# Designs tried in a protein design run: designed miniproteins, single chains, continued (4). Part 28

Each design is a single chain, and the fold is of that chain. pLDDT is the mean over its residues in the fold that is shown.

## One batch from the design tools (miniprotein)

Design m12950
Fold by ESMFold2-Fast:
Structure m12950 (fold): chain A 61 residues (1-61)
Amino acid sequence: SSGEIISEIAKEGQREMLEVAKKYFEKGDFSKGNKEAAEIYSKKMQEGMQKALELQKEARE
């Protein structure tokens, strides 16, 4: 289902954000870590929305 696909994208995004947080926490570069985490969040949100729209389009074709 589309919900399962979107949920999987969200879970992957959370995992990537935690890896970035760990990396930059260890380096002490929190500003860069926050910026990269925000970029991951934005990318995954756009990916999830785009996938939902594609599934709706496929249902009409």
Scores: mean pLDDT 74

Design m12951
Fold by ESMFold2-Fast:
Structure m12951 (fold): chain A 74 residues (1-74)
Amino acid sequence: SLLDRLEELLERARKAGDTLSAKAAEYLIEYIETGDEISLGMALLLIGVGKVVAPDNPLRKELEELLDEILSRQ
């Protein structure tokens, strides 16, 4: 499921010390669980920052893929 994939990514980000990707994943999980648009907005902001700061980070690319899948289901 999307939630399982986000939880796996969150764990990988935490182990890698990737605080930005970890926080973005936490907000996406919260959005899926609660529908809170503020959580989605925060995830979008953090992913956007990641594009500028770490454009080649594979965790950021996975977050973008998961985000696109979440938004395509809305």
Scores: mean pLDDT 84

Design m12952
Fold by ESMFold2-Fast:
Structure m12952 (fold): chain A 87 residues (1-87)
Amino acid sequence: MAARLLERAAELVREAAETGDERLLGVAHVAVAVVIASAKSEGNEEIAKLGEEALEVITRFEEGEISAEEAVKKLLEIAEEVKKIEE
């Protein structure tokens, strides 16, 4: 379920910020990549686009452009939008 993977990505970003473990960001990238690949294979362009937005949020956090709190908030908002589509 795509929404759960995006929620997991948000948790991993939060944990990476708290612990300094950048490997958790790699796991978050994989979770989002699975969402994008699955959505594209199913022809779900809306979920694929939301997954691409989630990937951009993680990248902006890694580059220091946004805070961890802002990244987590945006990822959870994207996960909620995906939940509405998956319903």
Scores: mean pLDDT 84

Design m12953
Fold by ESMFold2-Fast:
Structure m12953 (fold): chain A 74 residues (1-74)
Amino acid sequence: EAEDIEIALRIIAEALGVPLETVREAYETLKRLAEEGLEPAVWEEIAKRFRPALEKAMAANEEKLKKLYEEALK
Protein backbone atom coordinates (compact mmCIF):
# COMPACT_ATOMS: atom_id res chain seq x y z
CA GLU A 1 0.00 0.00 0.00
CA ALA A 2 1.01 3.64 -0.38
CA GLU A 3 1.61 4.05 3.36
CA ASP A 4 3.99 1.08 3.40
CA ILE A 5 5.90 2.59 0.49
CA GLU A 6 6.17 5.90 2.36
CA ILE A 7 7.67 4.12 5.37
CA ALA A 8 10.12 2.25 3.14
CA LEU A 9 11.19 5.51 1.48
CA ARG A 10 11.78 7.06 4.91
CA ILE A 11 14.03 4.15 5.87
CA ILE A 12 15.97 4.55 2.62
CA ALA A 13 16.33 8.30 3.24
CA GLU A 14 17.82 7.62 6.67
CA ALA A 15 20.17 4.96 5.26
CA LEU A 16 21.41 7.28 2.49
CA GLY A 17 21.43 10.43 4.62
CA VAL A 18 19.20 12.41 2.25
CA PRO A 19 15.85 14.18 2.70
CA LEU A 20 12.72 12.02 2.46
CA GLU A 21 11.36 14.26 -0.30
CA THR A 22 14.45 13.56 -2.42
CA VAL A 23 14.01 9.80 -2.05
CA ARG A 24 10.29 10.09 -2.82
CA GLU A 25 11.01 12.02 -6.02
CA ALA A 26 13.64 9.45 -7.02
CA TYR A 27 11.18 6.61 -6.41
CA GLU A 28 8.50 8.29 -8.52
CA THR A 29 11.01 8.90 -11.30
CA LEU A 30 12.19 5.27 -11.27
CA LYS A 31 8.61 4.01 -11.21
CA ARG A 32 7.76 6.24 -14.17
CA LEU A 33 10.84 5.05 -16.07
CA ALA A 34 9.80 1.43 -15.55
CA GLU A 35 6.15 2.01 -16.47
CA GLU A 36 6.75 4.28 -19.49
CA GLY A 37 9.55 2.15 -20.92
CA LEU A 38 12.12 4.92 -21.05
CA GLU A 39 15.78 4.14 -21.88
CA PRO A 40 16.25 0.63 -20.41
CA ALA A 41 19.99 1.15 -19.94
CA VAL A 42 19.44 4.16 -17.67
CA TRP A 43 16.75 2.38 -15.65
CA GLU A 44 18.88 -0.75 -15.30
CA GLU A 45 21.92 1.23 -14.12
CA ILE A 46 19.87 3.05 -11.47
CA ALA A 47 18.29 -0.23 -10.35
CA LYS A 48 21.72 -1.88 -10.06
CA ARG A 49 22.92 0.97 -7.86
CA PHE A 50 20.43 0.68 -5.01
CA ARG A 51 18.43 -2.51 -5.57
CA PRO A 52 21.10 -4.69 -3.85
CA ALA A 53 21.32 -2.21 -0.96
CA LEU A 54 17.53 -2.25 -0.51
CA GLU A 55 17.44 -6.05 -0.64
CA LYS A 56 20.21 -6.34 1.96
CA ALA A 57 18.57 -3.76 4.21
CA MET A 58 15.19 -5.48 4.07
CA ALA A 59 16.56 -8.99 4.59
CA ALA A 60 19.03 -8.09 7.35
CA ASN A 61 16.85 -5.58 9.20
CA GLU A 62 13.43 -7.21 9.49
CA GLU A 63 13.22 -6.44 13.22
CA LYS A 64 14.64 -2.94 12.71
CA LEU A 65 12.02 -2.32 10.01
CA LYS A 66 9.26 -3.26 12.46
CA LYS A 67 10.61 -0.79 15.01
CA LEU A 68 10.88 2.00 12.42
CA TYR A 69 7.35 1.26 11.23
CA GLU A 70 6.03 1.50 14.79
CA GLU A 71 7.89 4.78 15.38
CA ALA A 72 6.59 6.19 12.07
CA LEU A 73 3.03 5.60 13.28
CA LYS A 74 3.59 7.86 16.29
Scores: mean pLDDT 64

Design m12954
Fold by ESMFold2-Fast:
Structure m12954 (fold): chain A 60 residues (1-60)
Amino acid sequence: MSAGSLLATLQQLLASGVSDATLVAVLEANGLSAAAANTVVALLRSGDAAGALATIAAAL
């Protein structure tokens, strides 16, 4: 899976009102560590989509 495709999926889930625990679980299911997954969720919640994309790309 590309980092961009995963980010797009996470943004759609975030817009749908899913919990942070669900976002972390999706990231971990896609091969991210718990630390990387929590970092991505924090960046998405702060509006840093570019930082989230960079973190996903580095973790894949």
Scores: mean pLDDT 84

Design m12955
Fold by ESMFold2-Fast:
Structure m12955 (fold): chain A 77 residues (1-77)
Amino acid sequence: SRRERLEALVLVAELTSAILNKDDEAFDKHLARLEKLVSPETAERIRKLAEEMRKETDPNKILELGSEIARLVLEEL
């Protein structure tokens, strides 16, 4: 739905911001919320991409991974 798509985009932005700010609590909270919007299969794919974001130090790479998460979520919603 349109509402779920908007919520997903906001959550991806918040997830990306949490990574850039080294806020592990916010990251875990927003990731858990994103996972609830999608199927278990898509949630597993999102978790793997999110863990790659945590390991990245390059802001451009973090933004690219965030965009990929957004794409996967929006393709399902």
Scores: mean pLDDT 83

Design m12956
Fold by ESMFold2-Fast:
Structure m12956 (fold): chain A 89 residues (1-89)
Amino acid sequence: GPKEKAEEYIQKAKEAIKAGDGKEAAKYGRLAAFYALLSNDGELALKAGEIALKGSQAAIESGEGLEGQIEAGVAATTGGVARLVSRKL
């Protein structure tokens, strides 16, 4: 379900950050935040939102050009929403 997918993508985002793959970190972070929002679990939404924002930062820092910047922007937006909504879940 959405909770299991959120947890899977959180782990993938963490591994991508550890590997220095900022673009993948941002991509998996935003997917984690999206599925966490679908789970209606505020604690999970907060955790996934924080990982999405960290992935966004990694994508900017990786220097992967326009594609990395787009993934960073999407991850920052989705992660920000997940963190804000987490207080209401």
Scores: mean pLDDT 84

Design m12957
Fold by ESMFold2-Fast:
Structure m12957 (fold): chain A 94 residues (1-94)
Amino acid sequence: PAPAPLPPGAVVTAEGDFEIRENGKLIRKGKGKVTVTVGPDSVTVEFNGEKRTYPAVSAELAVDPAAGTLTLRITLKDGSVLEIKVKLPASNLP
């Protein structure tokens, strides 16, 4: 199914291996907790205690259970696309 639009006031929290891409270019990667808060004209991204607010026009959430990934696609006011992909930990213990 297509990515679902997130309304203002939505909060998405995920923990795992994350990658942040701007217009397809990797700008940050790491491991930990990512929280995304959708505002009326902005999106706030918090990871490992660092908080950044981006002027944005839309945010969409896609979950791929088969790949164990969660992808947030944020369209910024300048037309750029910010993509946050989190690989959720698979508790496949023996």
Scores: mean pLDDT 78

Design m12958
Fold by ESMFold2-Fast:
Structure m12958 (fold): chain A 68 residues (1-68)
Amino acid sequence: MEEEVERLLEEARADPDNEEVRRQLARMLEISRTGLEYVEQGRMPADLKPLLERIKALAEEGLRITES
């Protein structure tokens, strides 16, 4: 997941108009937000929180790049 969002971020930098990359980044953002919610509810291990926060940050950065 982390490697996938990093790849999507690089693809967004190469082609900011790529709507498919933007959709995939939006999905990664939703997954990370849901995962963080599950950690808060005790439904996921707290050890995953830093990973989910990183995925969220990278997805937000990628979406910002596509917002031209």
Scores: mean pLDDT 80

Design m12959
Fold by ESMFold2-Fast:
Structure m12959 (fold): chain A 96 residues (1-96)
Amino acid sequence: EEVTEVDVPEESSLTEEQKELIRREAREAVARIAAGADALEVVREMAERIARELGVEISEEDIEEMARDVEALVKAGEEERAIEGLSKGLLTLVEA
């Protein structure tokens, strides 16, 4: 997708490719959870891949919180909101 923000601080947060990776991982995670996979396991696997790719550490507490929030949204039939919420949570963690 095209970069929506051109004002990057001296500390570059994320590239377009990194944001796309996060959204892709979030979409895949939500799809797997909607298909009956365990939310905590799926989110943990996703977080490990993102942490490795972006060189950040994601805590077990953050993983548990994201998994719980995503599971609640998926159970409510709000898959698009689950994808957005998970993507935003991941972006917040990797920018911290």
Scores: mean pLDDT 77

Design m12960
Fold by ESMFold2-Fast:
Structure m12960 (fold): chain A 78 residues (1-78)
Amino acid sequence: MLEKFIEELRENGEIVLPEATPEQVRNAMEALFEMWQEGRRESEVIIETPRGRPTREELDAIGLALTPVVERVAEFER
């Protein structure tokens, strides 16, 4: 499911990136967590990041960090 989301972003021309490294995943999760603690929702991190304009690799790592949210949304849909 997450891979399909990332592939869809790549096909839309919004993101072109390799597989995220463990460090990129950790950095994206930390950024997402910090924004969430400041009262922002995870969905808002996709549009905005604490670092400003996200790199394509950071977008991939953010996608991985949002896997639990995607799974919960899928459960509500079914």
Scores: mean pLDDT 46

Design m12961
Fold by ESMFold2-Fast:
Structure m12961 (fold): chain A 85 residues (1-85)
Amino acid sequence: SVREEAEAARQGRLYLERGGKKLVEEGRSDPERLRQVARMLRDSARQALDAAARSSPAVGREFREMARVLEKYAEEAEALAKELE
């Protein structure tokens, strides 16, 4: 159902938000690892936007929000990598 799909997308967003924070934390001392994390997060954001375009409006909104969260952590990882160099 649309409700179940929207809830699954929301749970996926929360999982990725927690995972993104952990990946940035684990990469904090290594600029190369932080740049790899940023690339992976941006790739995941593109996949979320592609999923949003192919989804119902309600599910699409959750995927677009996932993309925003992933992009935010990618930017944080890149900023931290520059600070360490």
Scores: mean pLDDT 76

Design m12962
Fold by ESMFold2-Fast:
Structure m12962 (fold): chain A 106 residues (1-106)
Amino acid sequence: MEKKLKEKVKKSVEKLKERGLEDTAKSIEEASEVALKQGDLKAVEDLAKGGELVAEAPEEIQEGLAKTLTESSKYVKQGDLRKAAVTWTSGTLRVIGEEFDKELGL
C-alpha cells in the first residue's frame, strides 16, 4: 500500500537526520519519490529498510553504510535497480566484513 511505503520512508528519513546523516536522508527521499512515480514499490521499500538499518547501525559502520546507501540511491534515481541492489548488497557486506575482521584482529 503506497501510503504505508511513504510513511516508512518518512520515518527512515527522520531517523537519518536525527543521526546527522542529512545527505543520505535526502538521497533516499529523492530516490523513493522517483521510484514511487515509476511504480517501483519494492525499490521504495528497500530504500526505507536501508535507511532504518543505517540509522540504527553501530557508530563504527554507520558512515560506511550511509555512503553505500547514498550510492545505491543514485542508481535508483537513474532507474538502474539491479545496480542499486548490487551496490547496496556488496557495499553492506564489505563494510560489515571489514569491521568484523578489525574486531577479530584479522
Scores: mean pLDDT 83

Design m12963
Fold by ESMFold2-Fast:
Structure m12963 (fold): chain A 86 residues (1-86)
Amino acid sequence: MKLSKSEAKATFIGLARLAGLPLDGILREEDIPKLLGFLESMFGLSEEQKEALRKALKEADTDKDGLLSYEEVANAVYELLGDKKS
């Protein structure tokens, strides 16, 4: 299923709430393992997919301050899970 960026952002906010992540719109580097564990449980992510998401999140952190907006995280998740090349 292809999601719009707006739909992906809304979906991510819902997932973040279920995973117990902060809802202030900011994801810290310390929250990444929790996010990856949740996605693995829900979607069966492989180790390669988790590594790809970690890399995408690091690329989204243009400030290199270890802080990611939920918009940046939602975009990375959309690219990994929404763009299913089947």
Scores: mean pLDDT 66

Design m12964
Fold by ESMFold2-Fast:
Structure m12964 (fold): chain A 68 residues (1-68)
Amino acid sequence: SEERRRRIERLRLEVALKATENKDKYFEYSKKILEIQKKVRELEKQGKTDEAYDFALEELERILKELN
């Protein structure tokens, strides 16, 4: 849904903003975000769009929690 897509985008931005406080952390978390995007794309190709979005939301929330 549009709302879930917006939520994922906001979480990505929050992770990026937190990570920019430290260059080493920025690189590490950027890599994690790319892995999440890769997995989401794989699930979407399989027609599992809801699972892809649930996965992205859970992983991004976890990463953001680790950064706080």
Scores: mean pLDDT 78

Design m12965
Fold by ESMFold2-Fast:
Structure m12965 (fold): chain A 72 residues (1-72)
Amino acid sequence: FPQLYVVDAEVDPAVVSPEEVAKAAAEVPGTLSVRVEGNTVTAVFASREAAEAAAERLAKIPGVTAVSTAEL
């Protein structure tokens, strides 16, 4: 099976909603799934390139305080 990649974004809910960040993650080409847990948005990607592009995009959103990427 192909390697999967995860991007986790931590959100300050006083600045931006986690749901708005989740919508931005879902709009990235190659996104397989997105979920919200409290103030953390987790997105799963089919390729490393898609995960890296998503991490870069999410890090630029005002209110996103931390972004991390990991292999599943």
Scores: mean pLDDT 83

Design m12966
Fold by ESMFold2-Fast:
Structure m12966 (fold): chain A 70 residues (1-70)
Amino acid sequence: GPMTAMDRALERLEEVALEILNERLAAAKDSAEQQAAVEAVRDAYLRVAATLDPSWSREEIRAALLAELG
């Protein structure tokens, strides 16, 4: 069937979360920091996904993910 507004918002969330993960992996100095980055972004993704507003822009999604990451 056609994509819903929520399906499109979840795609934006996945894209932004992967962008943040790639930035953090590039900055990681060792495998422990890489593992911590993966776990932190995964946990932030799950929290934001649970409260995701289908009207949110990529900028709003990025702000929400960064707020969950600290």
Scores: mean pLDDT 89

Design m12967
Fold by ESMFold2-Fast:
Structure m12967 (fold): chain A 72 residues (1-72)
Amino acid sequence: MAERARAALAELDAADLSSLSESQRKQARATRVALRGIVAGLSRDEVVARVASTGLSRGVARRMVDLLLAEL
């Protein structure tokens, strides 16, 4: 899982985000925060808290993190 998260984070960091819409850039920012937390070995609750700090509600952040973890 952590290795897949590192690969996803590297791809996201290399991506040209200037071609994305503002909403897509906001989603990419939240995803990057989640991936960095997963790579750092943070607990699910700590990752959710960091994602929520990007401007998402706790419920939305939790659902996003759970979906991301299911894909990794």
Scores: mean pLDDT 76

Design m12968
Fold by ESMFold2-Fast:
Structure m12968 (fold): chain A 86 residues (1-86)
Amino acid sequence: SLTLSLTVLENPTHGYQVLARGVWTGGVATLSVQLSVEGGKPAPVSVSDANEVSVATAVIQAQPGQTVTSRATAGDTTLTKTVTVT
């Protein structure tokens, strides 16, 4: 199964950050996650694999009012989530 979550975090130094976390369970498919603000350049992604569970995380800086989109893909499954920073 594939899951994707977006979490809005407030950081005193950087303002708002959005964390994307994708999790794939159920075999040999490669997990990919993209995270971007307003359709801009995708954020760097970190992937870890352990015991048939893949986890991909990305963090991006965002300002209040900006829309952040994440797309996760594993095998034939794709999930897209969007959040507006408030």
Scores: mean pLDDT 79

Design m12969
Fold by ESMFold2-Fast:
Structure m12969 (fold): chain A 65 residues (1-65)
Amino acid sequence: SMASKQEAAQSLQIAIDSGQQAIDALKQKLAQTTDPAERAALTAAIQRQEAALQTLQQRLQQVQS
């Protein structure tokens, strides 16, 4: 139904917004981090979170199409 599509889109948008906030927090921490091992760990975490965010964004586009 149209209502189900709108509810799915809203849920995906909330998940996307939360994911973006998490990525922004990790990037802020990376900007303040000087330890090479911690920087590498934060970079890997950002990459994984960005991959998850891209999947959610693609799903949102499919629901809206």
Scores: mean pLDDT 88

Design m12970
Fold by ESMFold2-Fast:
Structure m12970 (fold): chain A 64 residues (1-64)
Amino acid sequence: SMDILRRARDVADRTTALATSLGVPGAAESGQALVDEVTALVRQGDLAAAQALVDRAQAALDEF
């Protein structure tokens, strides 16, 4: 759904911002990989897997 894709992009953007603040390389690439995987799952109709992936990424980000 559009909501899942929006959340994936939000997580990717926040990951990039956090990494920039901490001087950590590669976070933008990880964020793009998340968006690509969520997009693929949504296109396949696997909304449960897409939601679970975004939820896990969001939880990891919220730990910081």
Scores: mean pLDDT 77

Design m12971
Fold by ESMFold2-Fast:
Formats: C-alpha cells, structure tokens, sequence
Structure m12971 (fold): chain A 78 residues (1-78)
C-alpha cells in the first residue's frame, strides 16, 4: 500500500507540474522543472527504501525521464 501511495504521489506531481510549465513564464517553468526533478528523486528514494524491486524503480525512473522531457519540450516553445 505504501508503494502504491508513492506511485500516486509521483503521478499527481507529474500532472500538476506539467500544468504549471504550460501556464507559467519561462523562468517559472524552469524552476518547476528543477523542483519536479528533486521531488521525483525523493519519491524514488522512498520507493527504494520501501522495498520496490529494481525493475519497478527502473520503470518509474523511465516514467520520470519522459515527464521531464515533456516539460523541457514545453519550455523550448516559450
């Protein structure tokens, strides 16, 4: 259950931060990108401590990377 809660938190933060990147200025969007990177790293660290498998962690790292790439593409268009 704890790992499922952390997964939901990561998904929620991804959605919220993508929206902030879309609606904010370029400077605000860059700050949001940095904040999301830190938040994703913290959630992934907690998932590792909670006993998530290496394959699960890898899949979630790939998810976070794709979200970061989407945010970077949105920032490039500003």
Amino acid sequence: SGLQELLKELEKKAKENIEKVKTGSREEALKVLDEFKAEADAILARMRQGGASPLTIQALEEFAKKVIEEMEELIKKK
Scores: mean pLDDT 84

Design m12972
Fold by ESMFold2-Fast:
Structure m12972 (fold): chain A 92 residues (1-92)
Amino acid sequence: SEAEKKLEEYIEELKKLREEVKELKEKHKEDKEFVEFLEKLIERIEKYIEELKELIEKLKKGEISGKEAILEAEIILGVAYIELGVAKVIAK
């Protein structure tokens, strides 16, 4: 379905955000507190990816509508973007 494709695209976008956090971690590897903050952010993004995969499984089983699955995925993606934005401000 189109909803499944959109959720898979959002998972790929979350994976790209995770790679940006990893690059930021390598750039600031000497800042122990910031590295720990970024490691926790990587763990949260990994949980967001898992949540989107669960939404795809629910969608396949007919347990959730395509509209509801997309809305939940967009909220999760939005939160991930905000958290990366905060990390980039701290890195200044």
Scores: mean pLDDT 90

Design m12973
Fold by ESMFold2-Fast:
Structure m12973 (fold): chain A 65 residues (1-65)
Amino acid sequence: EVKELDLTVEEGDTIASLKERAGKKLGVPPEKIELYSVASGRKLTDETPASQIPVGAVLRAVVRL
């Protein structure tokens, strides 16, 4: 089964902190989590600028199998 979770970006969130939160909710290590922008469908990486994850943006967390 594909495990997915939608997360809302909060103040002070980084790609790393969002992966950590998603991993805790999905029961997997954060390094197994991929984040995608719900608005653009774009994959987010640790190099993604903060402008791509503004407060209130919705991201999809997906577990890699």
Scores: mean pLDDT 76

Design m12974
Fold by ESMFold2-Fast:
Structure m12974 (fold): chain A 88 residues (1-88)
Amino acid sequence: SNLEVAKILADYLGMEETVKYLDKAIEAKEKGDNEEALRFLEEAIKSLTEEGQKRIDAEPSKAGKEVTQELVDEALEKIRKAKEEIKK
């Protein structure tokens, strides 16, 4: 699923807060609480943006920054796709 891929990417990048919010969103969705799931996905996007930028900034090489940015962007896209699926 989109959320599972986002969680794998966030975990790989060490984004603990983002992983926490994604887990909460997955649990809420499984319980049928779409409003709570969307709330946690908004928090996941905020934490991904903050933790992702810190991870990118920590990369010593330009190539490392570029690869990390691509992984962060992929995780963000997966979360956004999951939000749109829940809103339908």
Scores: mean pLDDT 87

Design m12975
Fold by ESMFold2-Fast:
Structure m12975 (fold): chain A 71 residues (1-71)
Amino acid sequence: MTDEMKQLWIKLGKLLLETLPPAETGQVLTQIQEYIRRGELDKALELIEKKGGDKAEEMKKIVLELYKLLQ
């Protein structure tokens, strides 16, 4: 994992933590990571739309960047 990728995961986690409890934040991060690994980008973005609240747009940009770096 690159330093750039680590920073994106940290930023996503911080944004989720502002919207969700810590336990749910960890669960969502794990699910997003699994979807990205499987190439299921649409499912990752749908999960962010459901869980990100008013910060969902910012989080989706981070997820897209993570997906591009993993390919």
Scores: mean pLDDT 83

Design m12976
Fold by ESMFold2-Fast:
Structure m12976 (fold): chain A 94 residues (1-94)
Amino acid sequence: SEEEKAKLEQLKEELRKLVGEAISTYVDIAVAVEDGDYETAEKLRKKFDEIIEQAKKVIEQLKASGDPEYKAFADAVEELIEELKKRIDELLSK
């Protein structure tokens, strides 16, 4: 239905915003690490994890739609999130 499509489009936009927040938080972690402020970096890592938990819920709803286009969008975001996690873990391992 048009109402179901509108809901999926809202979820897609919500996921785009969460991705933006995750990228900004990753940048803030990189800055904190460069400054030697590992306490702030660890707090930002927790904030990143909270953003990712929210994103995972939206990803599950998009995948549950059964629509291949929304699944492809959700899959691409999930891959990006895993790459950001890996980069953050590498920054904090030093």
Scores: mean pLDDT 89

Design m12977
Fold by ESMFold2-Fast:
Structure m12977 (fold): chain A 84 residues (1-84)
Amino acid sequence: MEHLELGEEYYKKGKLEEAAEHYLEALKEDPLNRKAAENLARLLGEIEDEKKREEFKKKLKELGLPEAEAIIELGEKYKESLKL
């Protein structure tokens, strides 16, 4: 099973941290994987543990992706949208 698919499976089970790890691996293997990037952005908005959220943001930046900051910003916007 591919990392994107594993991430989606963990997300459905409410295991947000495991899902985030698999989406990060999918982006590490293919930095242009739009679906993994979008799913990770939404997931970052849904993670309630601020320390874990910051850890995943740091890991995302460490991948050297040109769109890492855009993904993080999109996640913050999703978090606001879920409360409104």
Scores: mean pLDDT 77

Design m12978
Fold by ESMFold2-Fast:
Structure m12978 (fold): chain A 85 residues (1-85)
Amino acid sequence: MKELTGSFALLDPETKKWVLLTVRQTEEGVTELLEERYMEEKEAIERAKESWIALLESLGLDSSALKDAKSVEELAAALAAIAAA
């Protein structure tokens, strides 16, 4: 394994817009920011769900709570429940 690339969606509290962050982690564990852009909430929710479901499934964890999330609040609640388990 040489490097891993992943994308994360974060909410900007000032603009109420979602920020897509694409990062690359090198073989030595260094994390590099490749891309940062704003996106619409619905796109951010779907991309966040896809990324988290893929990550959880790759780790053998249950992703069912995330699959039903349709809002920011539901996604946050689902992620919090998984983190608390």
Scores: mean pLDDT 70

Design m12979
Fold by ESMFold2-Fast:
Structure m12979 (fold): chain A 55 residues (1-55)
Amino acid sequence: MSREEALAAARGGVELGRMLGSEAGLAAGQKILDLVEAGGDPNEAVAILEAAGVG
């Protein structure tokens, strides 16, 4: 997965979590954005989304 694709997926996950009011989705989305913005591996973002069941 490209970095741009991972970032787009992370942003989509955060927005979806907000719209659905999902606590797990919001927490996962925040964690993903923090990791990616801090220079973390964007592939970890996908794993976090999958673990949270956000998609």
Scores: mean pLDDT 67

Design m12980
Fold by ESMFold2-Fast:
Structure m12980 (fold): chain A 107 residues (1-107)
Amino acid sequence: MTDEELREHLISAGISPETAEEIIRNRASPEEIRELLLENERERFLEALENTKEKNTPENVNTELVIAATRLASLLLSRGADPALMEALERAPTAEEQRALLDELFA
């Protein structure tokens, strides 16, 4: 993969141009890139959870939470995570339980 193709791929995945340039400069391996994408999606999901707690049920916050959870689950599966993990995240009845589950996964 060329540096330009990698940059476009990372930006399309929601990585900032500055972070994408850092990944390229460091010549990160495909595995390292996958881990960075996973961490970025985890942070996005956690921010969406915090926004849900702080704001009384804004519809836009719920949409962001669903999108972030879906993207995170897809990346976890691509890393060879158990498909049951996606089911566990989807079945978690509260935002707090979803956060606790993610913390265990990234422990």
Scores: mean pLDDT 64

Design m12981
Fold by ESMFold2-Fast:
Structure m12981 (fold): chain A 93 residues (1-93)
Amino acid sequence: DAEELLKKAKELLENATTAEQAIEAGHLATQAGLLFLKRGDYEGALEAGRIGIEGGMKGIELSETPEQTARAAGAALGGIGVEVEALIGLGKL
């Protein structure tokens, strides 16, 4: 369920104290966003994409290794992809 994944992503992101937790939150949000896009829920996808970006960015900030920074950047890019597709679907891009 896209809504459950997004809820978990938000909760994990709010409580994230490690890069791994923030990266996981970003990935969960991106998964939720892809499900929202599949059903044409562009507003849900837009919110999920933004949370994905926030998870990736927080992951970069909390990163202790170059490997974590690269994975966090990947999570942010996933969120950006979802946001872009959502904005296209909304006619706002």
Scores: mean pLDDT 90

Design m12982
Fold by ESMFold2-Fast:
Structure m12982 (fold): chain A 105 residues (1-105)
Amino acid sequence: MVSKVNLEKPEPIPLEKAEEYLRRAEELIEEAKRNPEKAEELLLEAAREILRASRAVTDRDEVLKVIGLVIRGIGHILDGDYEEAAKSLEEAIRVVRESLERQRA
């Protein structure tokens, strides 16, 4: 993240907040698996939570990878392939977590 002009950089989203978003996304995906009639709404909400969590990722290539996986997941949601959508979103969660762990090392 970059500040505008020469102003101080805005604080990055805290790691704890990113983990909260990822946990909400996981809960939404599991609820979608149990309630297929609501799967589209729940998986789209999970995708939104994953994108919020990705704001804690500082590596641009890793952010782009997460965005790509979320876009793939949304594509599957629109096609009614909720199982494939859930897999793509779960992979996005994994990429965010691995990126955050690398940032802590």
Scores: mean pLDDT 81

Design m12983
Fold by ESMFold2-Fast:
Structure m12983 (fold): chain A 127 residues (1-127)
Amino acid sequence: SELDDLAAQVRRSKTIHDGLDKVGDLISRVTDTAIRDSPQQASTLQSIRNQILSSLDQTRQYYDQQDYDGAIASIDQAISLISELGRLVKQYASPETAERLTRALDDAAAGLFRMKMIIELEQQQAQ
């Protein structure tokens, strides 16, 4: 499926920039699928998506500035927002759709945890 392909791309990302881009793609597809299943929640789902994408953009900006503390904090915010998106998906989507989307969100969060570890290691090497 497209979700499985996007999740695989997150796992195969080689750089922080590529990883952030692939997580963003996966989150956007999850949100679009959730909106199709529950169009009454489109505004709420779009708002959470936009907040996640903004946190990913902030992570990229902080990382490029070598502000590793800022990058780590922005990743933590993105992970928290992904958890909230997962809660909304479980509440509003059909059970089958919710199961598929929450697996994809778990893959997105795992990708961000791996990127956080890489940034923490780079921060330690810079000291």
Scores: mean pLDDT 90

Design m12984
Fold by ESMFold2-Fast:
Structure m12984 (fold): chain A 76 residues (1-76)
Amino acid sequence: DREEVYRHVLPLLEEAGVPRERAEALVDLALEKIAAIDSRESAIAARQEFERALLEVAGPEEVERLRALVRERVEA
């Protein structure tokens, strides 16, 4: 559900310093890539493409901030 992802993921991207319009485009890209996953290989490819798109939009510092936020939530 796009709205569910927007509710949970978009705030993390914004908190990491990604502008809202870019964060929305990145979430849309992630949802498209997730929908295409049907194997381990396609999952790895989707992850790599998402990380590349995130670096193009946000930059390395924003990516590291996002990773820290995700790590905190997973370890909570």
Scores: mean pLDDT 70

